# Designs tried in a protein design run: designed miniproteins, single chains, continued (5). Part 92

Each design is a single chain, and the fold is of that chain. pLDDT is the mean over its residues in the fold that is shown.

## One batch from the design tools (miniprotein)

Design m19197
Fold by ESMFold2-Fast:
Structure m19197 (fold): chain A 99 residues (1-99)
Amino acid sequence: SLVELAEDLLALAKALLDLAKDSGNEDLAKKAEKLVKKAEELLEKAKKGEATLEDLLKLAEELKELGMEILKVTEDPTRAIGLILRAIGLILDLELQLS
């Protein structure tokens, strides 16, 4: 369950990186690369049983914020909105597991 959520966060981070690169905004691409690395590290922790729901939730919030920043500069707002909604869905799933 935590491994699957960490895999979903990594997939979302990679999708946001692709969109940031397509936008031509180097600062957003660099920020996305850092979040991909964070997602990879969190997935490895999840596989070892060392990740917390709070760590995953924090990353999901950071990915939502990145998606919102990309939305401001992208020529593909529909793709940005889709990725923001995926982040919100993961936040809700994580919050339900914390309750």
Scores: mean pLDDT 89

Design m19198
Fold by ESMFold2-Fast:
Structure m19198 (fold): chain A 86 residues (1-86)
Amino acid sequence: MEKELEELRRLVEEAKRALVERLGEDASAGVVASLETALRVLEEKYNERLYRALRAFAEAVIAGDWESALALTRPLGEALAEALGL
């Protein structure tokens, strides 16, 4: 649990940097805020689906696989909404 969350935090920080570099600060602001929210929700109450969705998205962004990253935005959003009880 703790090791997975520490690694995920590092991946999310790297993905946030890659998003800002690719899209610019203004265009990336919404997705960066969503990643920060997802990580916070996951740290408060672990959710396997949200963990897997967030990790997959971060890894795709870091790899420069923007097609996969775009395809993963919907599953990530759905996992976050479920974790929030929406």
Scores: mean pLDDT 83

Design m19199
Fold by ESMFold2-Fast:
Structure m19199 (fold): chain A 71 residues (1-71)
Amino acid sequence: KITLEEVLKFLKEKHGVTPVASLDGDPRKVELLKDGKLAGVLTYDSNGYLTSAEFFDEELKKAFDEFVKKK
């Protein structure tokens, strides 16, 4: 429904998030760093669609929720 690419572009360009590939063996998991701290984890399917989003940073979660609502 929503692509990983468009979410990552939004978070990188508007909220200063650095996405890194998960090193724990899940190839469909992206870890989100903000100010050098883990701020969230995104998972996606083989077609690049977002399947889950978990946020540890409240500001980033609010920004993501508003982004999804306005899509």
Scores: mean pLDDT 77

Design m19200
Fold by ESMFold2-Fast:
Structure m19200 (fold): chain A 118 residues (1-118)
Amino acid sequence: GRNDALLEEALKLLERALEEEDPEEIKELLKQAIELLEQVLASDEPLSDRGLELARKIVELAEELLERREDLEVRKLAARVIFLAGRILLRNAKTKEELLEGIAVVLRGIGDLFELEL
């Protein structure tokens, strides 16, 4: 579906960002990923099981970027990716366990953004 394709494209942008060394190019890749995640959030279509797995992988790669990179703007954009992907997981939760997972990821993204603004 459309949401699965948008999430797969966002995942590929994050994979490229992890391999890139130039902070300006990393920021551009992350901004593109954020636009794709915002399109998924604007959609009323529920996510497939594949879409949920793609969103989880996006969180993992964004967390890896946050750990590997020292550039403040890159870290803020990675934290925003975590927040948006967490919102996608939360909106598409079908079980209590998935709901708690989505809440935890959203709170982690908020916490990261708050720490980086101080």
Scores: mean pLDDT 88

Design m19201
Fold by ESMFold2-Fast:
Structure m19201 (fold): chain A 74 residues (1-74)
Amino acid sequence: QAALDARIARVEEILKEMVGDLAPFLAKAVRTAAVAGVDPDSIAEAVYQLLIDFGVPEELAKEVAEKVREALRA
């Protein structure tokens, strides 16, 4: 689906800009989950938890997760 591909590409851009070195790992996980039909809220929660586990500050992790959720819902 072209619309889903566009939303995933937007998520990949957000991750590259905001979390740098973690972006390839998280982008692959988000793409896999989105293609499998996992809902945007569950994907955003998983991204938040992974960022916290990798030592990203809570406020940045929340911002990234929210941007990912918005992009997947667009």
Scores: mean pLDDT 82

Design m19202
Fold by ESMFold2-Fast:
Structure m19202 (fold): chain A 86 residues (1-86)
Amino acid sequence: MALSPEELARALREAAERLRELARQLEAQGLTRSAARVAELAEEVERLAEEAAAGAPVEEVLARLREVDARAREAGELARAEAEAQ
């Protein structure tokens, strides 16, 4: 049931790539404020992946990931508000 550091690092790198793609899509739609937020989250997730690969405790990585998840929800609300304001 414990996550492998290598598996966690791979999952986080993939998530960071998906967030970068999402940021580019949001920017292309003119949702520049939410795009910037999502790009910042991609950088945070990339750093978490490097920390996980370096042997950071899984519990600490998951705690920071929960913080990122909360900010991702805020970015989603911002994107929806920007889209509705167009």
Scores: mean pLDDT 82

Design m19203
Fold by ESMFold2-Fast:
Structure m19203 (fold): chain A 76 residues (1-76)
Amino acid sequence: APSPEQQRAEMRERLLAEIERVETEEGELRLARIAREGLELLETSSDRQAALDAFDARHAAEGEEIEAEAARRAAA
């Protein structure tokens, strides 16, 4: 059976492939970047719960920026 480390590596590869698809096929460059940053934060943090909380806070703030930018483009 694959080890927990191997299972995480496989999940990471799958997530990165999906992020790349979102970036290249859907053109959601900013969303893809946020997703990659979140994944890297989870990998590098010693406290994964704190990392998840920080990711949610970052994601919420950048979500508002994305909406504001979309509204600005629609108004132009």
Scores: mean pLDDT 67

Design m19204
Fold by ESMFold2-Fast:
Structure m19204 (fold): chain A 59 residues (1-59)
Amino acid sequence: LETVKRVAIAELERLLESATGEARQILQDAIEKVKNAKSIEEIQKINRETRARLAELGL
């Protein structure tokens, strides 16, 4: 679980480097949710929801 969390957070932080405005807020919220996730399935759900929200912004 810890390894999956670290990888997910690193990927989100990498996206944060080029993100501005609403995209930056979405990514920061996703990082916090991943930190508090209790299962791999929960992390996968957070990733899907985050990608969907970023896609709505054209990312």
Scores: mean pLDDT 76

Design m19205
Fold by ESMFold2-Fast:
Structure m19205 (fold): chain A 94 residues (1-94)
Amino acid sequence: QTHTVTVKVTLKDGIFTPEAKAIVDDVVKNYDTFVHPVFAANAKVKVTYIDDKTLLITVTAKSSSAAEYVTGAVTSKLMIKLRQFGEVESVVVS
């Protein structure tokens, strides 16, 4: 059984520039560097760019606790880094 959590991030002002997308892609690709190895081994993280102001993070894991933990860690890291590129309008977790 797999557990999936999605996070939709929308910018109020500004856009996801190529530089911003590179930073997001780096965080997603290297999430195992800031997430405990036991959770990293049991989760997968993907980013999808819906439009210039909106991205979707998808976390899939073998346990609900791993999905929640990895989602929280990735979302927190992204919010810190994205403040340089624009004000975040909304973060919707589902």
Scores: mean pLDDT 79

Design m19206
Fold by ESMFold2-Fast:
Structure m19206 (fold): chain A 74 residues (1-74)
Amino acid sequence: SVAEAAAEGARTGAILAGGKADQNGITLSSMVGGIFGGEEAARAAGVGASLAHYKNNGFATPEQAAEGARKAAG
């Protein structure tokens, strides 16, 4: 599903950025989400990772980024 593709993109992006969804992790989340599920998954992964980042004061874990992406996808 778009939600699971976005979640996997957000988790992978955060891991690639050193284990947290910082600004680099948000960019990587969108890119990886797009690879897994196309444009909508890329959008949801980026938006969800960004919201998790701000909600957790810049300390969002990969799991928190993934959950944010699922919510952003629907």
Scores: mean pLDDT 80

Design m19207
Fold by ESMFold2-Fast:
Structure m19207 (fold): chain A 94 residues (1-94)
Amino acid sequence: MPTPQEVIDFLNEFIKENLEEIKKVSELSLKGPRSIEYYEAQIELLEKEIERLKEFKEKHKEDKEVVETVEDRIKLLEEQIELLKKRLEELKAK
């Protein structure tokens, strides 16, 4: 199913606005085994995307395809955050 262009444009702007945070997460992932700092930084970045997606959804509430696409993406990111939080707790418990 083609992603609505407005959602693609939003994602491109989010990447541009958060390039330094994205670079930090990338650098942490390249420094060997994923660390507590990597998981915390990745969780913060994903939570920031969810917050911006919720604002975007409210602005486009009349567009059903945009709303459904955004809701699906929010759900996927929330599932990713839960997995990362579980891994972070496992690392902190050792």
Scores: mean pLDDT 81

Design m19208
Fold by ESMFold2-Fast:
Formats: sequence, C-alpha cells, structure tokens
Structure m19208 (fold): chain A 73 residues (1-73)
Amino acid sequence: VEQGKKLIKEGEEKVKEGEKIFQEGKQKMNEGVESGDKKLLLEGIGMILRGMGLIYEGELLIAKGEELIKQQG
C-alpha cells in the first residue's frame, strides 16, 4: 500500500512538471511562429515533446501504483 502511494505521488509530480514544460514549449513555439525564428520554433517543439514524455512516464507510475494498491485491497 505504502509503495503504491509513493509511486502515485512520484507520478503526479512528473505529470505536473511535464505539464509545465509542455506549456512553456507551446509559448516558445508560438513566439517562433510570430517572429519567423525557426530555431525558437524547433526549441518549442522539443519542449512540447519532452513535456509529453514526462506526462507519459508520470501516468505509467500512477497506473503501477494504483495496481499495487488494488492487489493489496
């Protein structure tokens, strides 16, 4: 139970961090589009992909934690 709760907490923290990076990436991408700066655009896209990856990792940790809790009652 405690291990499952710890995994859920760690997963939720990763999701929050990924959401933050995703939002920053969207802003940077929009700035690149507005300015015609391809480097800024690509940096924004890279941050979006990285943020999505962290959200995915966080969701996997949450799912694993929930499964551990379910197996113990």
Scores: mean pLDDT 85

Design m19209
Fold by ESMFold2-Fast:
Structure m19209 (fold): chain A 92 residues (1-92)
Amino acid sequence: APALRVELSREEARAGSTVTVTVTASEPAEVDVLVARPGEDPRVVARARVDGTVEVEVRVPEEAGDVVVWAEALEGDRPVAGSEGRVLRVLP
C-alpha cells in the first residue's frame, strides 16, 4: 500500500470558505480525501488519482470547530492505507 501525506494550505479557515489539500503518494493510487468532526462519521469530500502529488480544493464545513482531514488509498472500493490526520480549525 502507498504511504500518503496530507498538507493543508492553512490551519484555520472561515466556515464555508475553501482550503487547498495537497495529497502526496509514494506510488500511484486512487485516493479519497475525508473530513470528520470528533464523534462523527467521516465524509468523503474529494476523490482523485494521485501520481506523486495532487492539489484538491475542499470547501470548509459551515459549522465552527475543529475537523480532521486525511487521505485514504483505495483498492477497488476498500480503503487499504491512510495518511496522518491534519487538524483544520473552522472559524465562524
Scores: mean pLDDT 85

Design m19210
Fold by ESMFold2-Fast:
Structure m19210 (fold): chain A 60 residues (1-60)
Amino acid sequence: SDETRERILLEVQREYKKRLDELRKKNGKDMPSSEELLELQAEAQELLARLTREAEERER
């Protein structure tokens, strides 16, 4: 369902932004390193996969 997928993507984006903001706060508004950004992307991908599976199970 398109609506469910959009909701999941928004949730993932929100969590990603939250983590990014925490890193910037720790560094006095400095941007995270490329390594830190890659780790955040991996976490976001895992969250997306998990939420997608949960939504599929709800429909079962």
Scores: mean pLDDT 77

Design m19211
Fold by ESMFold2-Fast:
Structure m19211 (fold): chain A 82 residues (1-82)
Amino acid sequence: SAALDALEEKIREAEKRLEEAIEKGDKKEVQEVLEELDAFVEAHRDALIAEANSSAENAARLKELLARAVELGKRAYEAMKK
C-alpha cells in the first residue's frame, strides 16, 4: 500500500496547506496546492490502480481518498472564485 499511503499523506498535507492559504487569502498558494495534488495523482496513477486492484479494501481506500481530493478541489475553487 505504499502508493495509497503516499497519496493519503499528500492529501493530508494538501488539506492543511489549503486551510492555511484560505485563512491568509493566498489564492496563489491555493492554486499551487491543487496543481501539486493533480501532478502527484498523475505521477502515481499506475501504482494507485495496481494497489486498488490487489484487494477490495485497497479499492475502497482509493475511492475514499479520491473523494477527499474532489472535496479539497471544490473548497479551493470556491476560495479562488472571490
Scores: mean pLDDT 86

Design m19212
Fold by ESMFold2-Fast:
Structure m19212 (fold): chain A 68 residues (1-68)
Amino acid sequence: SAAEEREEEERRRRIEEEAEKKAQELRDQMAAQGMSPENVEAGARAMRQMVLHKAETGEGPAVSLAEG
C-alpha cells in the first residue's frame, strides 16, 4: 500500500539523517583531537556506513553506537 511505501521511505530518511548526524559528530570530535582532514573524512565515512548497515540489518529505529 502507499502507506507502507511511505513508511519505508520515512524510515530510510530517518536512518540516513541519523547516519549523517553521527558522521558529523565524529568529524567534529576527530577535528577537535587534531586529526588530519583525510583521517576525519575516512572516520566519518566509516561511521556513516556502520550506522546504515546496523539500521538495515536491525529492521527498526533503534540505531545506537552503544549497542555492542
Scores: mean pLDDT 74

Design m19213
Fold by ESMFold2-Fast:
Structure m19213 (fold): chain A 55 residues (1-55)
Amino acid sequence: SELEKAEARAQEIIADPSAPAQHKLDAGQALTALRSPDPELREEGVRLVEEVVAS
């Protein structure tokens, strides 16, 4: 699912030693949103991961 792919990407960014500090912070925020019971926050989490990957 999109949520599972976004979580995997966020975790990959957080674990990547070459990733900029800002990307790791944004990925951490996205991961928190993706794990929320609120569907709007989960949607926001997917978008945040996509923005980080696009940067």
Scores: mean pLDDT 82

Design m19214
Fold by ESMFold2-Fast:
Structure m19214 (fold): chain A 82 residues (1-82)
Amino acid sequence: EELREEIIKIIDEMFKDNKYFTVKELITAIGKKLNLSKEQIEEIIKRFAERTGIDPNKLYSKEKILEHVDEIAEIIEEVMKK
């Protein structure tokens, strides 16, 4: 709920300056804003790639990333529970 809205705000801010980002760059920026550890950020990237089949090192548009925002939020919540 609140986490989903925070993620969308971070994505909106990042895409103001650039047209494309890798999933790795986006999740790293989100994780840093949420004060997640490097290990938690790496785990989120891994789980996202495994669940979606998306290459985290490939560039994606804002629209493509927003299609997966619910999956990103779910994975972050799962990693934060530990």
Scores: mean pLDDT 84

Design m19215
Fold by ESMFold2-Fast:
Structure m19215 (fold): chain A 83 residues (1-83)
Amino acid sequence: MEFRQLSDEEVAELEARYKKLTEEMKKIRERQKAGEPFTDEDKKIALENLRVDVRLKLRDGSVREEDAQRILEMIENELKKLE
């Protein structure tokens, strides 16, 4: 389950993924500032970044389990639509 306590190895993996996705989001923001369109691929990266962020915040107690579950469900539904 996504809501169980994460091991240090699992946390390190999520943090590494979060760093990578955050850098991709930075590139997307710069392209949008240049007047480039927000693509489906960009939306997928943004949703993945939010998913990892929510899981890390759930682990440190910054987000309630009920709110995290609702947000993660919305993210999964949006990712499924992008396919």
Scores: mean pLDDT 77

Design m19216
Fold by ESMFold2-Fast:
Structure m19216 (fold): chain A 115 residues (1-115)
Amino acid sequence: SMIEEYVELAEKETDPRKKAVYYLKAAREAIKNGDIQSLEEIIESLKKETDPIVQEAAEYIEVALEGVKNGFTELALRLLDLYIESLESTDPLESEILRGVADLVAGVIKLLTSK
């Protein structure tokens, strides 16, 4: 599956930004497929990661999971897409703006999913 392919690519990747992008793409595919189990398994595999960029990606994926569980699938997908774009951007200003917008979307999801 595309999820398994992205996870395998992430595990083999040594560049933290590319590794984070592969995990984010795996999470995005899991969400698109309604595969909550695979999304939770991705989060478990990320708990061993020590690089700050990969850990930040894990935090966004956890926020996306809470969003999906509460019916905010579209916001969850937008969050992951924005953060992927920020990591793939070669323009430092564009990367910073996209990351800021991703953080705002994550904040909205956290507010909407607070119990």
Scores: mean pLDDT 88

Design m19217
Fold by ESMFold2-Fast:
Structure m19217 (fold): chain A 109 residues (1-109)
Amino acid sequence: SAEELAERLLRLVEELGGEEARRRLREALEAMMAQSSGFRENLEGKPLEEQVLILSEFALNVLGVPEEEFLALWRRVLTGELAPEDLLKALVERSVERGVEELKEAVLK
């Protein structure tokens, strides 16, 4: 599933104009590495495809962000609707919102 999500993200980059979208993808990954030592340690020096796979695994398995929402946030970054430096915050906020709803269901039912 993380491999499929990574492939879908790379396909989205190609669909949105290739080189321009790839530049925005790199800028977002660089912003994440600048904002988080954990991301720097895990992504630095690795090929783009491996960086995208690691990020996809993190989003699905650590943050619990749905695939469609992950791709929707990336579309906004790749089109310039969302600043590259705001993507990590948006992913974390979505993870928190999901966790709160799951906690409400578990505790209040």
Scores: mean pLDDT 80

Design m19218
Fold by ESMFold2-Fast:
Structure m19218 (fold): chain A 61 residues (1-61)
Amino acid sequence: MDHLQEVQAVEEKKYEEALKTLSEEEAKQIAAQAGNQKALELREEEKRRAEEERRLKELLA
């Protein structure tokens, strides 16, 4: 499961960048937002793959 690692990496990157110009609290919020965006993208990819497999099963008949 590489998805969690990628989400965490994005959060850390955004946190460090935001922390240089914003407070710790604001930096955490921005990092959480970025992580949520990444997680959403990963879910979308998984959903797309599942749909392709489902359609392929119909054609296998």
Scores: mean pLDDT 78

Design m19219
Fold by ESMFold2-Fast:
Structure m19219 (fold): chain A 67 residues (1-67)
Amino acid sequence: EFELELTKAIAILAAAVGLVSGRNAGLPEEYIKRFEELIDKANKAKSVEEAQKVLDEARKLIREMDA
């Protein structure tokens, strides 16, 4: 339970950071929506593996924005 909740919290935080950074940078709403979807997926994750996949996707999306 604790490992799942911690991983979910980290995934939510990563996606939220991406969302705020994207809005501040004036990115298209499509990118903002993708981060919002990742926050929703992180909240609904039922396993550490699911939460980790959301975290990895959030990190990937943030890297794509910096390219």
Scores: mean pLDDT 81

Design m19220
Fold by ESMFold2-Fast:
Structure m19220 (fold): chain A 74 residues (1-74)
Amino acid sequence: PLSPEEQAALRRELEVGTARRLLDMAKKAIEDNKPKEEIEKILESARGVADHLPPEEAARFRAEIDELEKKVKE
């Protein structure tokens, strides 16, 4: 089995990867002119994942999410 340190590292990597993937999905959805509701749901999911990250990384992801939200809102 994985050590506690290895488990923590993998969990962090998965969370960072998930947040990045969701941001990429949101950017792609904006490029493809997807419905605003669909884009907002992706961004909300990304925000939820970012909340589990260390403060510095969470701040970076939240900044990107806020920027994308501004582009989507009328």
Scores: mean pLDDT 79

Design m19221
Fold by ESMFold2-Fast:
Structure m19221 (fold): chain A 89 residues (1-89)
Amino acid sequence: MNAKEVIIEVAELIEQGKFEEAKEVIEKLSEEDQEIVKKVLIEAIKEVVPDVVIPEDATIDQILNKISKLSEEEQKAVAEKMKELAEKL
């Protein structure tokens, strides 16, 4: 499965509040594809919540945990931004 397909699936899982399932899907990828998904997650969060500080070495777990603490409206906005970014891959 390519990184683009996984990013779309992860975005849909985030919209549904299924963060544990999103983590499991990402962790099945190669290290290189996990880094692509991580970069898309970070970019999406920064565009929706620009004041959020994400550490340079943040793990997938830490990033997903930050999204889970956002409002439902912000979580949906992050998911939509992820889908937009995936189309550019």
Scores: mean pLDDT 81

Design m19222
Fold by ESMFold2-Fast:
Structure m19222 (fold): chain A 79 residues (1-79)
Amino acid sequence: SMAREEAERALATIREIAKKAKENPFLSKEEIERLEKEVRDAGTRAEKIKDQLSKEMLEEIQRAGLEAMKAIEASRKAL
């Protein structure tokens, strides 16, 4: 379904952001703010279709979002 495809895209985006934050410890303040916005935007897109998603997919998106925000927070603390 289109909802599942949208959720899978949101999950992929969040996971790529987590990877970028983990692989680059020298993120600028501007890059950190941009990545935080991208995670929030992806989460908002998933939230709008949550009634069409399985519980397992929602939990995976939430877990990926927490991991991404944790990686971004580590980069922010390194500033």
Scores: mean pLDDT 82

Design m19223
Fold by ESMFold2-Fast:
Structure m19223 (fold): chain A 120 residues (1-120)
Amino acid sequence: SLSEKLEELREELIKLIEELLKDPRLSEHEKNILKSVLDELKSSKSISEKDLLGYAILVSAVLVKIGRYEEAEELLTRALELIPVSKEEALGLLDIVALLLELSEEEVEFLRKVIEKALS
């Protein structure tokens, strides 16, 4: 069911964030953001689909920062297929993530292309 797939995505994001927090390539700023997201994913009884998508975009962006492009594209594409959202809303979430993680122009362009392909 959709609710089972959303819970699977939540659990996958938790495991992936726990893995990423051990990566020495991540700055303390990036790790602090991931810790905040992890706390929300673990403590909240329910997470909105929009917040879950925002967290999936954020984790995908961290994967891009450390060169894990194929995993970032796969994760983000699956999240966008699972959570109904307009292209404009998804790109708006990417803009917020880009500011928060201080993404480069190239990193933003990669994620933008994934969103545009998934929602075309």
Scores: mean pLDDT 90

Design m19224
Fold by ESMFold2-Fast:
Structure m19224 (fold): chain A 85 residues (1-85)
Amino acid sequence: MMVRLALNTAAELLGKAPEEVSLEEAARVLEEEIRRVRERIKELEEQLAKETDPEEKSKLTAKISGLEIELAMLEMLLEAIREAL
């Protein structure tokens, strides 16, 4: 079940059908997406640390929170793929 969701997510990221994505390819794609999300979180946290406007701080905090949820989901999907390998 989780493995199917992981394959579907990797396929969407690659612009392929899920049937065209191997477990190894899915793991690689998810690892790369996790790296991108982590880099983006770091960039937004650095922006938040320098921001003085309360409204912009609120927007940055919301974006960071959303990305942290996405990161947690991607890490769970990657773990499911790794356990299936």
Scores: mean pLDDT 85

Design m19225
Fold by ESMFold2-Fast:
Structure m19225 (fold): chain A 61 residues (1-61)
Amino acid sequence: MEKERRERQKRLSKKYGVPLSVISQLSSKNPEIRKKAQALINLSVEKDPKKRKEYEEIIKK
């Protein structure tokens, strides 16, 4: 189970150009950590300033 998730996380890391540590945080048992990791990934590809503000607010929480 975890081995398959690890390989998937490695592929996502390459796809989005973010560190594996950020991708691995998506599988954290802590929902706050998961939400922040997702927001960081979205922020890395988002160009719209309004949407970037929304992701930054999630990261600040």
Scores: mean pLDDT 72

Design m19226
Fold by ESMFold2-Fast:
Structure m19226 (fold): chain A 100 residues (1-100)
Amino acid sequence: SMEDILNEIEKLLKEIEEAFFNRDVEKFKELVKRLLEKLSQLLSPEELEKVKELADKAIEAMEAGLSPENFETATTNLGELFQLIREHIKKNYPDYVLKR
């Protein structure tokens, strides 16, 4: 089931990126919520709170409108969120990373 959870996370990251570039705010919010539910099984409560803060900032920027400044804010927070997830997986599940 851990490999299944990791596979679902990778799929969600790709779908979130697609929704983000398509400016589909509602789909982005839904996918991020699903990602946080999966991450609750992998991350400590402290790490999960940091991820939630980054996710909230990205969502708020997307909802604020499509200005270059708002898109840059969303991009930065989403990038930090994705990097935190990737580093966690690399550190804690190295065999999974080597297969993917």
Scores: mean pLDDT 84

Design m19227
Fold by ESMFold2-Fast:
Structure m19227 (fold): chain A 63 residues (1-63)
Amino acid sequence: GKPLSEKEIEELRNYAKERGKYYDLSDKNVEGVFNQVLNNSDKYKNVDEMKVEIDRRLRFLSR
């Protein structure tokens, strides 16, 4: 697919921060998950799929 725009990257970062707060996770863990998903963005169909994967990974860390 096409590279992510700066606005899409910012949207994903903000989403990760909001979900990280919901799960009571550290900023370091949230940033780690965000970077993992962003670095593998070619594996995802769109920004919404990346948001689902960010939430899934953050939820797993909150266990």
Scores: mean pLDDT 86

Design m19228
Fold by ESMFold2-Fast:
Structure m19228 (fold): chain A 60 residues (1-60)
Amino acid sequence: SKEEKLIEIEKEYLKKVDEVAKRFGVAPTIAAVRANPELRAALDEISLEYMKKKEEVLKE
């Protein structure tokens, strides 16, 4: 179902956010993102991918 696909996309997004946090050695907090433009860029890229995948499912 669309709902199951959306749940899997969200799980993948959360895993990628965790991987980026581990790579930068920080929790992905608002303060950390504001202090680190490279962290922000990495998280923005993951967020953009997440939004594109959600829109693709919603168009089915």
Scores: mean pLDDT 80

Design m19229
Fold by ESMFold2-Fast:
Structure m19229 (fold): chain A 93 residues (1-93)
Amino acid sequence: SIEEMERVLREIQELLTELIKMLFPDAKISYSENGVPIIDLSDEQAEKLEAIMEKVMRGELPEGLTPEQKELLRELGEKVKRLLELLAEHEAA
């Protein structure tokens, strides 16, 4: 359902924001009036995050992560997988 897709997307946004705070403490994070996180990453930070996410999508974990960061990445990967399943179901309907 659209409502489930919106819920999962919000969960992904929350987990991603928490991961960014852990990996890049100097990253500028603000919130809109609706509570949506607005993340301002440098080009270097964005490139590092993209590399991490590409590895996670392949089922690989980067070296040197804390147990907390690994758990957060695992949960994020599960939510992204669920979102892709919901998108496929919506396109088939």
Scores: mean pLDDT 74

Design m19230
Fold by ESMFold2-Fast:
Formats: sequence, C-alpha cells, structure tokens
Structure m19230 (fold): chain A 58 residues (1-58)
Amino acid sequence: STLVSLRQQTYDQVMQIDSDATRQNDQLISSGDIDQADQYGQQANDQGVQLMQNTLNS
C-alpha cells in the first residue's frame, strides 16, 4: 500500500511538471524560441520518466 501512495504522489508531481512545461513551452513558441521550447519539453519528459522509474524501483 505504501507503493500505491508513492505512485499516486509521483503521478501528481508528473502532472504538475507537465502543466508547467506546457505553459513554458507555449510561451517559448510564441516568442519564436522553438529550439528552446523543444529542449524544455525534452527536459520535462526526462524528469517525469525519472520520477516514475524511481518510484517503481522503491
């Protein structure tokens, strides 16, 4: 049951990161910084993946 709680918390954190990344990405695209938007999106994805993997390995 502890693993279930940790997974739920990780999911909430990933959702927050995704929401923040989407807002930042939209702003960068609007500014014409497409390369930065791509890099930002990739960093957010990597962070989310690491959080999920760390939770599963616990």
Scores: mean pLDDT 74

Design m19231
Fold by ESMFold2-Fast:
Structure m19231 (fold): chain A 89 residues (1-89)
Amino acid sequence: MTAQQIADILNSKDPELLKKNLPGVNNIIARFIVNYLIGAEVKGDKLVVTFKGGIDPKTAENVLNDIGLKGAVATEEGDKIVVTVPVKE
């Protein structure tokens, strides 16, 4: 699966597509993504996933690591949480 396909699946915000296509997605993780995800995009060698603020950035990192997106690093950007994930070419 390409980084763009992962971004498209995340942006669908469809719990059934998330559980079918991404490893480690259970009902709790799917609900978190549907409720807090703003969007996901590919920027060069990275996948950038943006979540709504008001959550612990470490929670956003852990969710992305649990679904197989290893090396996720979250930063606070005003009222948002921006997570970067390294992707292979």
Scores: mean pLDDT 83

